Designed miniproteins, single chains, continued (4). Designs and how they scored, part 112

Each design is a single chain, and the fold is of that chain. pLDDT is the mean over its residues in the fold that is shown.

## One batch from the design tools (miniprotein)

Design m15904
Fold by ESMFold2-Fast:
Structure m15904 (fold): chain A 63 residues (1-63)
Amino acid sequence: MVEEIRAELIERVKAAPSGEEADQAIADGLNRLREAGASTEEVQRAYDEAFAARKAAGLPPPP
């Protein structure tokens, strides 16, 4: 389940039409990971991958 939530988060970020929607997808995905009992390391990995996906989608890096 944790890997599925991470994959969905990354795909949502890639599909986001705006930076605001990408930020919301990241927030929602990270919350879902924490609720599913993901480790700190798994949450950090998901965060890093989500930011990389955001950059690949042509959106500016978050502050």
Scores: mean pLDDT 76

Design m15905
Fold by ESMFold2-Fast:
Formats: sequence, C-alpha cells, structure tokens
Structure m15905 (fold): chain A 78 residues (1-78)
Amino acid sequence: MEELKKILEEIKKAKTIEEAAELAFEAAKVAAETESDVTRQIGLKLRGIGVQFDLLRAKTAEEAREKAIAFVEELLAE
C-alpha cells in the first residue's frame, strides 16, 4: 500500500510519457510482489506490461499521467 502511494505521487510529478509508463509498470510489479496468489500475481504482471504499452501510445505527458494515476488508483482499491 505505502509503496503504491509513493509511486502515485511520483506519477503526478512525471514530466514525460516514458516516465509515467515506467512508473505504472513499477506499480504493477510492487502489487504483484505483495500478492500471495500465483495466478493473481501473473495477472498483475501482465496488466503492468499492457498498461506500459498503452501509456507509451499517449499523445501527451498529461494523458499518460492521467492513465497511470487511474491504473494505480485501481490497484489501491483492490
């Protein structure tokens, strides 16, 4: 939880599309590392990869940050 909140604050400060995408991937990795169910752990890693690729297609850093924030907030709600 605390690591995900820290990553969320870092995403809010991200200046590039690539930085936001990397931080979203890192959030998925952190969530996967704290997950005890292997199937859910694999699912979180795959979600992280998918979100990273989606964010890299963003037109602006602002769009990438908004999508990355939404993803991490979804992880925090789980």
Scores: mean pLDDT 80

Design m15906
Fold by ESMFold2-Fast:
Structure m15906 (fold): chain A 70 residues (1-70)
Amino acid sequence: SPSEKAREEVENLKKALEVLSRKTGMSISEISGLSPQEQLALIDKVMPSASEEEQRLLEALKAVIEEASG
């Protein structure tokens, strides 16, 4: 259902932010305060050390940031 899909998308974005927080030592609040360009650079820096599941989550977050900033 649409509500189930939206719930899954929100959960995956939250998980992506938690992955960034754990791998960088930055809080989610600190990451959210970065510019879109800085957020994208942080994702790219973390991506090579991420698991396949974490990479999928980070790619989804990257797409949302790129769409919101373009």
Scores: mean pLDDT 83

Design m15907
Fold by ESMFold2-Fast:
Structure m15907 (fold): chain A 99 residues (1-99)
Amino acid sequence: SPELEALERRFEELAKRTLEAIEAGEPLSKVLDLLDEARTLVTAALELAGRADAAREAHELWQETVKKLEENPDMSPEEKKELAEKLFERLRRLMRESA
């Protein structure tokens, strides 16, 4: 689907921007906003694919990542990037399994 392909490209742009924001030492609020936007795109893509259970799993993965970031404010940029990268890998897997 051209619509799904466009959402996947937008997700990869947001993933890159999120990692760049962490590397640049941007405020946590900005990182969380980018993660929420990525979650919104992934859940929309999964819902368009008829994968409501996968969309719910994507939301739960996002919530756990956000909670870890909020509960660990002294986390290094490297640790924050690792958490975000693990989330993005899992979200990509859900999207691939829906194709």
Scores: mean pLDDT 85

Design m15908
Fold by ESMFold2-Fast:
Structure m15908 (fold): chain A 66 residues (1-66)
Amino acid sequence: MSVEELLLAAFDEEEARILLKLLRGELSQAEAAKLLGYKRPSDLTRDVLERLGMSIGKLKELAEKE
């Protein structure tokens, strides 16, 4: 399963697109959080961990291996 498929299991297509840009280093956590409507970057980090059971750091490692 690709990182994109993992994101699409818990987020919509637009949310997954923004998160993929974050994982590729094209967006900062603050920029991604703002685009996704989170009040704080920490809210984004918590929500990703809650939905996927994986940290943003772990998702970045998986994306690098693809």
Scores: mean pLDDT 83

Design m15909
Fold by ESMFold2-Fast:
Structure m15909 (fold): chain A 90 residues (1-90)
Amino acid sequence: LEERAERVREELLKAAEAAKKAGYDDFAESLRQTAEEAERAIREKDAERLRTLAEGLERGAEQAKKLGIDEAAEHLRRAAELLRETAEEL
């Protein structure tokens, strides 16, 4: 679980960095906050919250794609997949 928490954090922080580089500072900040929420949900083994966060990240990836931030969209999709897999193993 610690290794997965670290991978999810890395993906979300990379998405936040890509969003910031594209000029979407508020979006980048929301992704940093989501990284903290995801780490807590993994630590607490909250499968329902992990699924809710994964759904939110999938929607975030679609929005990032519409904004032309393909790099952020890719990292958000990877984070969502990791959260779904973690929830299924709990």
Scores: mean pLDDT 85

Design m15910
Fold by ESMFold2-Fast:
Structure m15910 (fold): chain A 99 residues (1-99)
Amino acid sequence: MVEELLEKAAEAIMEEKGLEGEEGRLEAAELIRKALGPMLEAVAAARKAGKSEREIIEKFLEKVPEVKENIKKILPEEAAKYVIEALELAKKEAEELLK
């Protein structure tokens, strides 16, 4: 589900930028990683600091609003919609893990 949404986001980026093949997919994936940057950096920092899995998940949830704004700024509108939907599904899964 999340993986399918990220694949659709990558395809939308490739279509808008006229990218093809494996190199195009890698460029699209890099752009998605940049859009998710604030969350990925916060999670990596928490993990390096020896935080518990629960605390790492809480840091992810804390960064969701900031990441949504970053996604809208960096990604094309159609791709942004798919990545935001994937992020909302990941957020729901994370909230279930904290129960």
Scores: mean pLDDT 83

Design m15911
Fold by ESMFold2-Fast:
Structure m15911 (fold): chain A 93 residues (1-93)
Amino acid sequence: DLIDRVSQMIYDYMGGRVSVQTIRDEIRRALSRHDPGTQQSFFQQFQIAVSNNDQGAIVVITSRMFERAGIDTPVSRIIRRRAREIRDRISRE
């Protein structure tokens, strides 16, 4: 449920360039590579970002999760580039 909402928010932010199903599957796979405590931390971060309707935060959290999980796929690279753009804009404002 939470992962479905997160996947939809990423899909919307990315302008539909990657299917929501592909995003969901990659997120589930990446989460399964983390220990339970780290998974709980990411779930808490996602819940806060979803409650705030903060698509940018969702993209940044997802990028960090993929990086720490050792995920290097076309989807993770696209998300990482978008996360970098978000962080760069925030740091310049």
Scores: mean pLDDT 81

Design m15912
Fold by ESMFold2-Fast:
Structure m15912 (fold): chain A 82 residues (1-82)
Amino acid sequence: SQNFVQSTINTVQNTIKEAKKLAKEGKYEEAIFLLEIGIGLGHINLSVAKLSGMSESDIQQIQDAIDEVEKVLKEIKEKKKK
């Protein structure tokens, strides 16, 4: 449902915001762990959406949210290597 999709997107956006704040404070390990947990929970929600017979567009919105977390995770990992 749209409520489930929107809740998932809101949780993802909050996770990204908190991880970016941690990274800005030099807490890269904490930011990375938070994003990795977020990706895991995102995949659980994606599985729930698929098993519940949600529309392809709703499933894609959840996948796009996971992809955004993975992109931010990669960027923070690269900053940590410096």
Scores: mean pLDDT 87

Design m15913
Fold by ESMFold2-Fast:
Structure m15913 (fold): chain A 77 residues (1-77)
Amino acid sequence: MSLEEIKQMLENAAKAAELVSGAKVEVTVDDDYHVHAKITGTPEAVDFAESTIRVAVRYLSEKSGKPIKLTIEREVV
């Protein structure tokens, strides 16, 4: 699994999280396999979106065999 594939799958996961939770989810992936996610919304929406992103990152880390780091920035409105 390439870095570009990981990026695409995470962007898809972020979009799905936005559609289901109503939160705004912005993700970027560094060349060092570091995922930065900014999640904005109500507490419930942010919690759901964060859980979705964490599950996606865990899955991709296991499938790729690469240690994927995750930093989440939460903005509760």
Scores: mean pLDDT 85

Design m15914
Fold by ESMFold2-Fast:
Structure m15914 (fold): chain A 66 residues (1-66)
Amino acid sequence: ASALKEQAEEAEKKAKELYTQARKYIKLAGDSKNGEEKTRYLKKAAEYIKQAIENDGLAAKLKAEL
């Protein structure tokens, strides 16, 4: 019971951290004057968003099993 709750909280925290990284890269893309650099930052942001969604899904599943 406690282990599942702790794992859910860790996954939720990880998702929030990943979303924060995604926002950082979106800002860097917006501030970039180089089109190729902008594209690279947006690609990194998309990767972080995907990982954040996966961690949110894991947290929700673990919370449902409590």
Scores: mean pLDDT 84

Design m15915
Fold by ESMFold2-Fast:
Structure m15915 (fold): chain A 83 residues (1-83)
Amino acid sequence: DYFKLGEEKYKQKKYQEALDLYAEAIEKDPNNYEAWKKAGEILLELNQPLLAVKAYEQALKLAPDNKEVKEKLEEAKKKAEEM
C-alpha cells in the first residue's frame, strides 16, 4: 500500500520520499483524493505552492464537497500569489 508507506515517510519528515510514494499511489489509483491531498500538503512543506494548487484542484475534482480540500486549495492559492 503505497499510500500507507507515504504516510510513514511523512511522519519521519522524509518529504521527498513521501511525495514519491503518494505519486505511486496516485498512479495505481488516480481517484484516490487522499493521495492528491497529501501530495499537496507535502508540496506546501517543500515551498512549491503552485504545484500544491494543482494537486488540491485534482483532489477537489474527485471530492467536490470536501471542505478540508477546499480550505487547503484556498490556502495554497494565497501562498502561490506571494511567489
Scores: mean pLDDT 84

Design m15916
Fold by ESMFold2-Fast:
Structure m15916 (fold): chain A 106 residues (1-106)
Amino acid sequence: MSLEEYVKEKLKKHGITVSDESIRKLVELAEKRGRIDELKYILDNLETFKRDWGLEDIKGDDLVYVIGLILYDPTLAAFLLWMYRNGIITKEELLNIAKKIVDEEV
């Protein structure tokens, strides 16, 4: 089983429908950053992870990009999520930043 297939199957088991492109980008980022074990841990504990990071309102491809941001830089991710939760940035602005960072890393 490829890492992409592993990610896709784990997300599907949690009822999350995502594009093949977003899965590929997440996997490439995790491989480049040496964070494959952290990605697997997140996927195996996804409900707890979503609660701990306050991500219950983030769905589908958007969730994949935010996971990518957290794998890239958890300190930056925490700050951006804090700005979103406090109304400093919109959900669209948060997601645009996450997508740009993930896209630049892959």
Scores: mean pLDDT 85

Design m15917
Fold by ESMFold2-Fast:
Structure m15917 (fold): chain A 113 residues (1-113)
Amino acid sequence: SRIAELERRIEEIGREIEEPLKEFYKEKPKVMEEFEEMVKKLVEEKLKEKGKTVEELSLEELEEILLEAAEEALEELLKEGKITEEEKKKLLELYKKSLEAHRLLSELRRLRE
């Protein structure tokens, strides 16, 4: 079953990201708050540049904007000495996995119609 396959993959990704994310929030809660605020600001700026609202975006366009904003936010945090190069790579990988999980959840919801 495609539904069972999607559910297993979503659960697997969830397990892969949960513990590393909990560790980052425990070790550097203020940096994680700054990351979230910076991503939000960068997304708003990119939406203004494109002349679009969130509701006018395709899932693919939204994923692209979110990934670009996350990469820029992590680069800024690295430049400010708030994270290491290793932490930047780990956070970016976790963010990419989170976006993959959202994509798979969207497919699962369509199949359950």
Scores: mean pLDDT 83

Design m15918
Fold by ESMFold2-Fast:
Structure m15918 (fold): chain A 98 residues (1-98)
Amino acid sequence: MELKSIDPSMEATVKSLEEKSKLLGELMREFVEKFKEAVKAPISEFPKILEEALRELREKLDKLGEKDPSLKEDIEQAKVLLETMEHSVNMLIKVIET
């Protein structure tokens, strides 16, 4: 399966974060790869894999903020993006499980 539509606002946010920090860009790309792996899993396992990936990424973002305080605003922006994605995925899972 290929993503046939890109949300321009999400793509712009990811690109902005990559331009400000290579480490932030690498963390966001790692999340995208984990998301791709999660969607290949059985539906019963998908929520757990995705929740764990989101939790792990948030922990890595927190550690990055401790290491580089100048990135705190960009990290908060990335966290908002992750919360939006988590909400959207949880809504999709509820629809599929119904």
Scores: mean pLDDT 68

Design m15919
Fold by ESMFold2-Fast:
Structure m15919 (fold): chain A 86 residues (1-86)
Amino acid sequence: AEVEARQAALLARAEAAIPELATILAALYEQLQKQNVHSDAQLLALLDQWEAEVDEIVARMDDELLEQLKREAERVKALMAERQAS
């Protein structure tokens, strides 16, 4: 139950930030299941590692994405101002 809940939570966080990460995580979860990892302790340790890695990637991408969105918003504002002047 805990492993499944944490897997679902991590997938949701990845999907909200970078959809490609959610696809990669889903594939990794399937591989873990196929390898018959029997220890919940080992699965939880892997989830701790994946959570840390996702958090780092999201932190890096968020800054670049925010700057890109700001530039696009300014461009759209300029275009709309030109169209309203007609």
Scores: mean pLDDT 66

Design m15920
Fold by ESMFold2-Fast:
Structure m15920 (fold): chain A 73 residues (1-73)
Amino acid sequence: MEEELRRKRRELGRELVEHMAKLAAKNDEVSIGMAELAYQQGYLSDEEYEKRMKEAYKRFGLTEKGKELARAS
């Protein structure tokens, strides 16, 4: 059944996302997307998330204005 296959794929995807979020929370060198994933899953505090975002945006040469534009687009 196609629905059963979709359910199994969703379960595997959920487990993978949870695992990746936990790994992202432990690694300060992760990409912006991985840090956002860890924050959304509750594995990063607001303070830790902001610190990682500042470091990532600084690495990519983004200013505060640049971060706002990237978020809007």
Scores: mean pLDDT 62

Design m15921
Fold by ESMFold2-Fast:
Structure m15921 (fold): chain A 62 residues (1-62)
Amino acid sequence: SNEELLKITREYTAESLRLTGDYFDRANALRDKDPEEYEKVLKEHEEEQAKLLAKFKAQMAA
């Protein structure tokens, strides 16, 4: 239903923003001190965002 669609969209948006905030503080702290760990944290964030987007798209297609 349209209401379920809106709920799914809100949940995706909220979780995406949470992930972004969680990793930005960690990534910024590491950028100047540990470039390798910085890259790892960003890669992990990108993978979590991609996973969340895939889940969102699957729910929208149902």
Scores: mean pLDDT 82

Design m15922
Fold by ESMFold2-Fast:
Structure m15922 (fold): chain A 70 residues (1-70)
Amino acid sequence: GISEEKLQKVKEGVLAMFPKVKLEFSYEGDKLVVKIKPDKDFPYSTEAAITWVKYALDSLDIPYEIEDLS
């Protein structure tokens, strides 16, 4: 598993760029599941937020899955 400190840094980085998005982190076995839900007034595409999350998580060398809840 990944440390909560590292997950918190990822969340803070994404929210600094996309303050109108909600992120939920959970585990399914050894896989990190990230749920992304933008506000209706979110000025960017959901894909932009997903791309940023992928970039941050790829640096951590863990299995992950991203769910778009938009």
Scores: mean pLDDT 71

Design m15923
Fold by ESMFold2-Fast:
Structure m15923 (fold): chain A 68 residues (1-68)
Amino acid sequence: MEEEFRKLVEEMIEKIKNTPVEELDDIWEEYMAKLVDILEKMPPEKARKLLEEVAPKVEKAVEEARKK
């Protein structure tokens, strides 16, 4: 489950990098729905730790994409 979450985050980041800015909201909605489904199945402590681990990577990718 943790590896599945990390893999999904990496896929989302790659999609964000390769998607036109106009379509970023669609990619975001698609992947956030999948990520939330995984997080809801985890103990809160594990979910929080994973979010802290991946949040900087996702934030950086979104910031770079929005600057285009």
Scores: mean pLDDT 77

Design m15924
Fold by ESMFold2-Fast:
Structure m15924 (fold): chain A 77 residues (1-77)
Amino acid sequence: TSRRDGLLQLTQVQTSLNNIQSSGPVTVTVQISSSTSQDLRNRISYGIGNGQHSSTTGDQTSLNNGQHQLDQGRQLI
């Protein structure tokens, strides 16, 4: 259950980052489950924050940082 929830949350943030890259500004919203580990929650949260910053400012570095955090989160599952 925790692994499934973590994968779902990572996939949702990844979709938001992909949409910023392909479709322009979007709202990055993902509900983080209490069943998700704290380290994975932190990675997802950093991904959301970086994605939202990139969506608002057009900052490619923030988008890249968001992707990096999600990649690290996938290693925790």
Scores: mean pLDDT 73

Design m15925
Fold by ESMFold2-Fast:
Structure m15925 (fold): chain A 94 residues (1-94)
Amino acid sequence: SAAAEEGLRRARERVLKLIDETIKQLGKEFEKNLGKDREKAVEIARKILEAVYLKRITEAPSREEQLQIARDYNRFLKEATDEEILEKAKEILK
């Protein structure tokens, strides 16, 4: 029904808004730690990347694109240096 489709659209918009609010909050914590605690800044940066990864999967129109995004982000998070993770988080927060 049209009502069910509207409900799904609103639920998706709600999830995306919650992810954006999470990224904003993590961004504030990242800035507080960036000059004080490198290890903590990296930990927060990894959480920002995970939230962005979740957002991209949620926005992806097909299962194939969702799986490709999941593979690419999982590979990046496993292989990336702390410096690359920090730089990626800074790029996201621009």
Scores: mean pLDDT 86

Design m15926
Fold by ESMFold2-Fast:
Structure m15926 (fold): chain A 94 residues (1-94)
Amino acid sequence: MEKLKEELRRLLEEVREREGEEAVKRGLIAALVSLRMEEEGLEEDPEVGRKRMAELDAELSKLSIEELEELFLEKISDPEELERIIRELREALA
């Protein structure tokens, strides 16, 4: 469990070194938006989904990196979900 959080921290550090702190913030926002969209079941209605994504992005963009990390950890109660997100972030960095 702590190992996954450490891997996430390492991945975010790599993004920071390569792209800067704003890139880390953008990555966290994208991951949180994706998770919220799946939980709300908005996949069936693409137009409603697009509007909701824009709203979530705007709200999350107001938060600090620390606040975004706390929200991310609060949303992910399953280690397998965290592993999936780490893989997706890693693929985006490649």
Scores: mean pLDDT 72

Design m15927
Fold by ESMFold2-Fast:
Structure m15927 (fold): chain A 70 residues (1-70)
Amino acid sequence: AEEEARKLLKEAGMSDELIDLVLEALKKENEPAEVVQEIMEKIMELIEKYDKEKQEKIRKALVEVAEILK
């Protein structure tokens, strides 16, 4: 699951640093949902620096990763 998630995010064009951040956020399933949401919002803010097409690819990859890690 984690290896597939990492590959999917890398294919979407995320840096290794952002991939590590996403995976750490998803590993915090024992935290309140509000804390997980705040981490996800920060990740979304980081991708806003990319062009529109890359942002869309990354957002789609994040949704797929969230489904895989359920």
Scores: mean pLDDT 68

Design m15928
Fold by ESMFold2-Fast:
Structure m15928 (fold): chain A 94 residues (1-94)
Amino acid sequence: MSNIERRRALVEEAIAEGSEEAARRTAYLLLVDTLVDGEAREEARRAVEAGDYEKALEIVAETVYPHANITAEELREMVERTAEELVARAKAAA
């Protein structure tokens, strides 16, 4: 419940701001929020806040998908699609 509420708040804030940069940052934060390892999650979150999206993707790929053969590049594609959806929702809400 708390996790769902936090993810909803992030989405609502990105939509309210309406910027492509806010949408991208929120998409990366939503990905980082899937991490169950608290230390890895905090490190990845700091990377996103610093604008180091590549480092955040690498941490997620290594931590969550070590056996799933998912690369940082594939995760980036998924995150960028989420960012595009958030931008579309912001435009629809304007």
Scores: mean pLDDT 75

Design m15929
Fold by ESMFold2-Fast:
Structure m15929 (fold): chain A 91 residues (1-91)
Amino acid sequence: SLLTKLYKYAPKSSELKEFLCNTLSAEDVKLLFDIDCPESKGKKLSDMNYSEIYNFLVKANEILVKDFKVAPLSENELTVEAMLLKAGSKE
């Protein structure tokens, strides 16, 4: 799961932490990744449409590939991850 990789690697990457804290609400970042954001600059997942969530995951995956040499997810894998995250944010 991309979220599992983000949970594992985000605490080790200042770029990834900054990206998460600027893109998502501080509450969502804490809940999903156990990272404390100094400011809530991002948007709540519940307020994001599918395209915003998909683009967030694309960017997060790009940073993971660059910084940690993680294998890139396919478009289909990113689509599934976005659907799951969107569904979870509505509960």
Scores: mean pLDDT 81

Design m15930
Fold by ESMFold2-Fast:
Structure m15930 (fold): chain A 75 residues (1-75)
Amino acid sequence: DEEKAKEYIEKIEEAVKKGDFEEAKRIADEASKELTGEERIKLLTAASKAFAKAGDYETAEELERKAVEAHIEYS
């Protein structure tokens, strides 16, 4: 569900802006289990970018790797 993916992305971006990286990671993990296919890839990619912009490059890299894996499985 594209709408659900967008809602999760907005929640992750807001948590990251507040400096609540643990909450943002929890939301990303929850969303990645609930979403499938293209929506899961989109969520993981957006979450990676949000963490990178906030300076959490370790989490950003982890999420980007998960997005690549999801893309390979979906393709």
Scores: mean pLDDT 82

Design m15931
Fold by ESMFold2-Fast:
Structure m15931 (fold): chain A 78 residues (1-78)
Amino acid sequence: LSQEEEDEVRLALLEIRAAIAKKTAQSPNPEDKEAAIKEYERVRKELEELLKTASPSLQPVIRQLIEDLKAEIERVKA
């Protein structure tokens, strides 16, 4: 894979992980909500690292996902 293709695959995997965490966050169990917050924070950190090296075409998508995850973390903590 080229670097851009590897970045696209990495982004797709992070999007999938965020989607799974969102489903986990909908659980009534406190342990599931805590696990979801930890996963969101991990995905956010990995997105911030990816943003540093990603192509200009991917940067807006990554920035939007970071903002969405920040909002979701605050929502789950409420």
Scores: mean pLDDT 84

Design m15932
Fold by ESMFold2-Fast:
Structure m15932 (fold): chain A 112 residues (1-112)
Amino acid sequence: ASEEEIKEIMLEVLERLKSNPVAEPFLEPPNLAANPWLADIIPNPVSLSSIEEAVKNGEITTLEEFEERINQMIENYRKYYPKGSPMYVITEQFEKIADELIEEAREKLEKL
């Protein structure tokens, strides 16, 4: 697969993730000015918007880097929210959907 094909597929995964209601908490980075305690727990906040920017500007060029950045975001939310809380449950649901979409993207890239 070409770099352009990989970029297009990553942006397609992001579009499909962003269209799912479970993605709402992950769309934008947390406001550290309004939530200063987050800086100690999540010093490097990651969001779907920051991942999209990284894909568009060439900071993320492979599906492996893309998957790692999404996993970093998921792990940040698991550190912030208590296990069993509503947001933790949403994070687990998001991970399942993200894993499925990334696996579909991987299979598509292997055929290109």
Scores: mean pLDDT 80

Design m15933
Fold by ESMFold2-Fast:
Structure m15933 (fold): chain A 88 residues (1-88)
Amino acid sequence: MPSPEQLLKKIDEILDQAEKQGLSDEQINLIYGIRTLARTRGLSPEQMENLVLAAQYAVQGDLGAANELIASAYQGLSREEALERAKE
């Protein structure tokens, strides 16, 4: 299975492609947010795979599927815990 570093690079590639294709600022900002969340320490490879899928759906304009996958990646963490990890 791909490493967390490889999955983070995949998200970065998706963001770069979205910018090059001239997608909306809303889609780009969502993917940027997903990338920021994926850099949070303590995520498992499985959680990062869900974030990669979320970024892919955001590129396709399916914000509902993207948000569902973001929620799945943070399953078991409170919103406060996720924010605390993002602050590290």
Scores: mean pLDDT 71

Design m15934
Fold by ESMFold2-Fast:
Structure m15934 (fold): chain A 87 residues (1-87)
Amino acid sequence: MSLAEIAAAEADKLLAYTEKKYKEALSKISDEEKREELERQLLLAVGRASGELQRLLADPNATEADVRAVVEKAKEEIDKIVEEALK
């Protein structure tokens, strides 16, 4: 499997994880402004991860471990965003 195929698979998993966390949070948030802010922050976090993955794909020394590290960091950021929104 190429690094690009691994990055695509990991990006799909990140999107599925983000959607699941977002839907779970929405069930607990009745405030529309908080819902919009949560969506905005999650989109920014996913966008940052996507940009980092694109940089790795341009690097001939990048590894599968580097791709997984970007995705794990993004998941941690998503968890913090959701935790903050639920306060």
Scores: mean pLDDT 85

Design m15935
Fold by ESMFold2-Fast:
Structure m15935 (fold): chain A 82 residues (1-82)
Amino acid sequence: DDLEYYEKGLLKLLKEKFPNKKELTVGEGLEVLKEENNLSDKEVEELRKIIYEKTGLTDEDKLSKEELAKLLAEAILEYVSS
């Protein structure tokens, strides 16, 4: 399952980047994706739009690393499928 694969990879990455934090903002998660995948500002903007359309969440909203990893994985799969 592509979703489970991306979710597990992103969760590991978030844990490695932020070992001392239990919760991260959506904005912090998008910055990690931008750095690791060399995304342009336009690609990050598309992911931000997908997240908002699916969940109503903005950059300031805080999630557990597990919740954020799943959200980011869902957004990537939506973006790649578009």
Scores: mean pLDDT 84

Design m15936
Fold by ESMFold2-Fast:
Structure m15936 (fold): chain A 88 residues (1-88)
Amino acid sequence: SPVPELKIDKEKVIKKLEELIEKAKPYLSEEVQKEIEELLEELKKTTDPLEFLLLAHEILETIYTSTDNKEIQEEAEKLKEEIKKMAS
């Protein structure tokens, strides 16, 4: 069977992460916001598809675990599943 290349739409993922981060900011501590911003900068700088996926996962997991807001948690889970489908 052919080995598929990772078909990650990086620009789409970055845009969706930035939109989710902005929506999540009111529900996150200043410390968590800073951590997410640092992870996002690393994600934008990486050229490694696996590092990109790991950083995106860490951002989404940090958002998911740092808030009790169900809508933000659901949006983080949906984006995680969308990224997983792109990586398949």
Scores: mean pLDDT 81

Design m15937
Fold by ESMFold2-Fast:
Structure m15937 (fold): chain A 84 residues (1-84)
Amino acid sequence: DAEEAAARTLARALEALGHPEAARLLLEMARAELLARTSPDAEAYREKALALFRELQERVSVEEWRALMEAAAPEAERTLAELE
């Protein structure tokens, strides 16, 4: 739940920064990662999460991704703190 909320906060921040495709990929990756931890098909969901992460890396450079995460991470951390 808290992880889903953080992923939604990061996705909204990415959309606000002009990266809606990156936001959608992040949400799908977060869902796949959650399913990997809770499903008997963990391996399939881990592979899906990795594939989504690779697609994200192709759309946004490592430097751009780092800058976006630095901008969005404080908002996600605040959201997690509010849920505690």
Scores: mean pLDDT 68

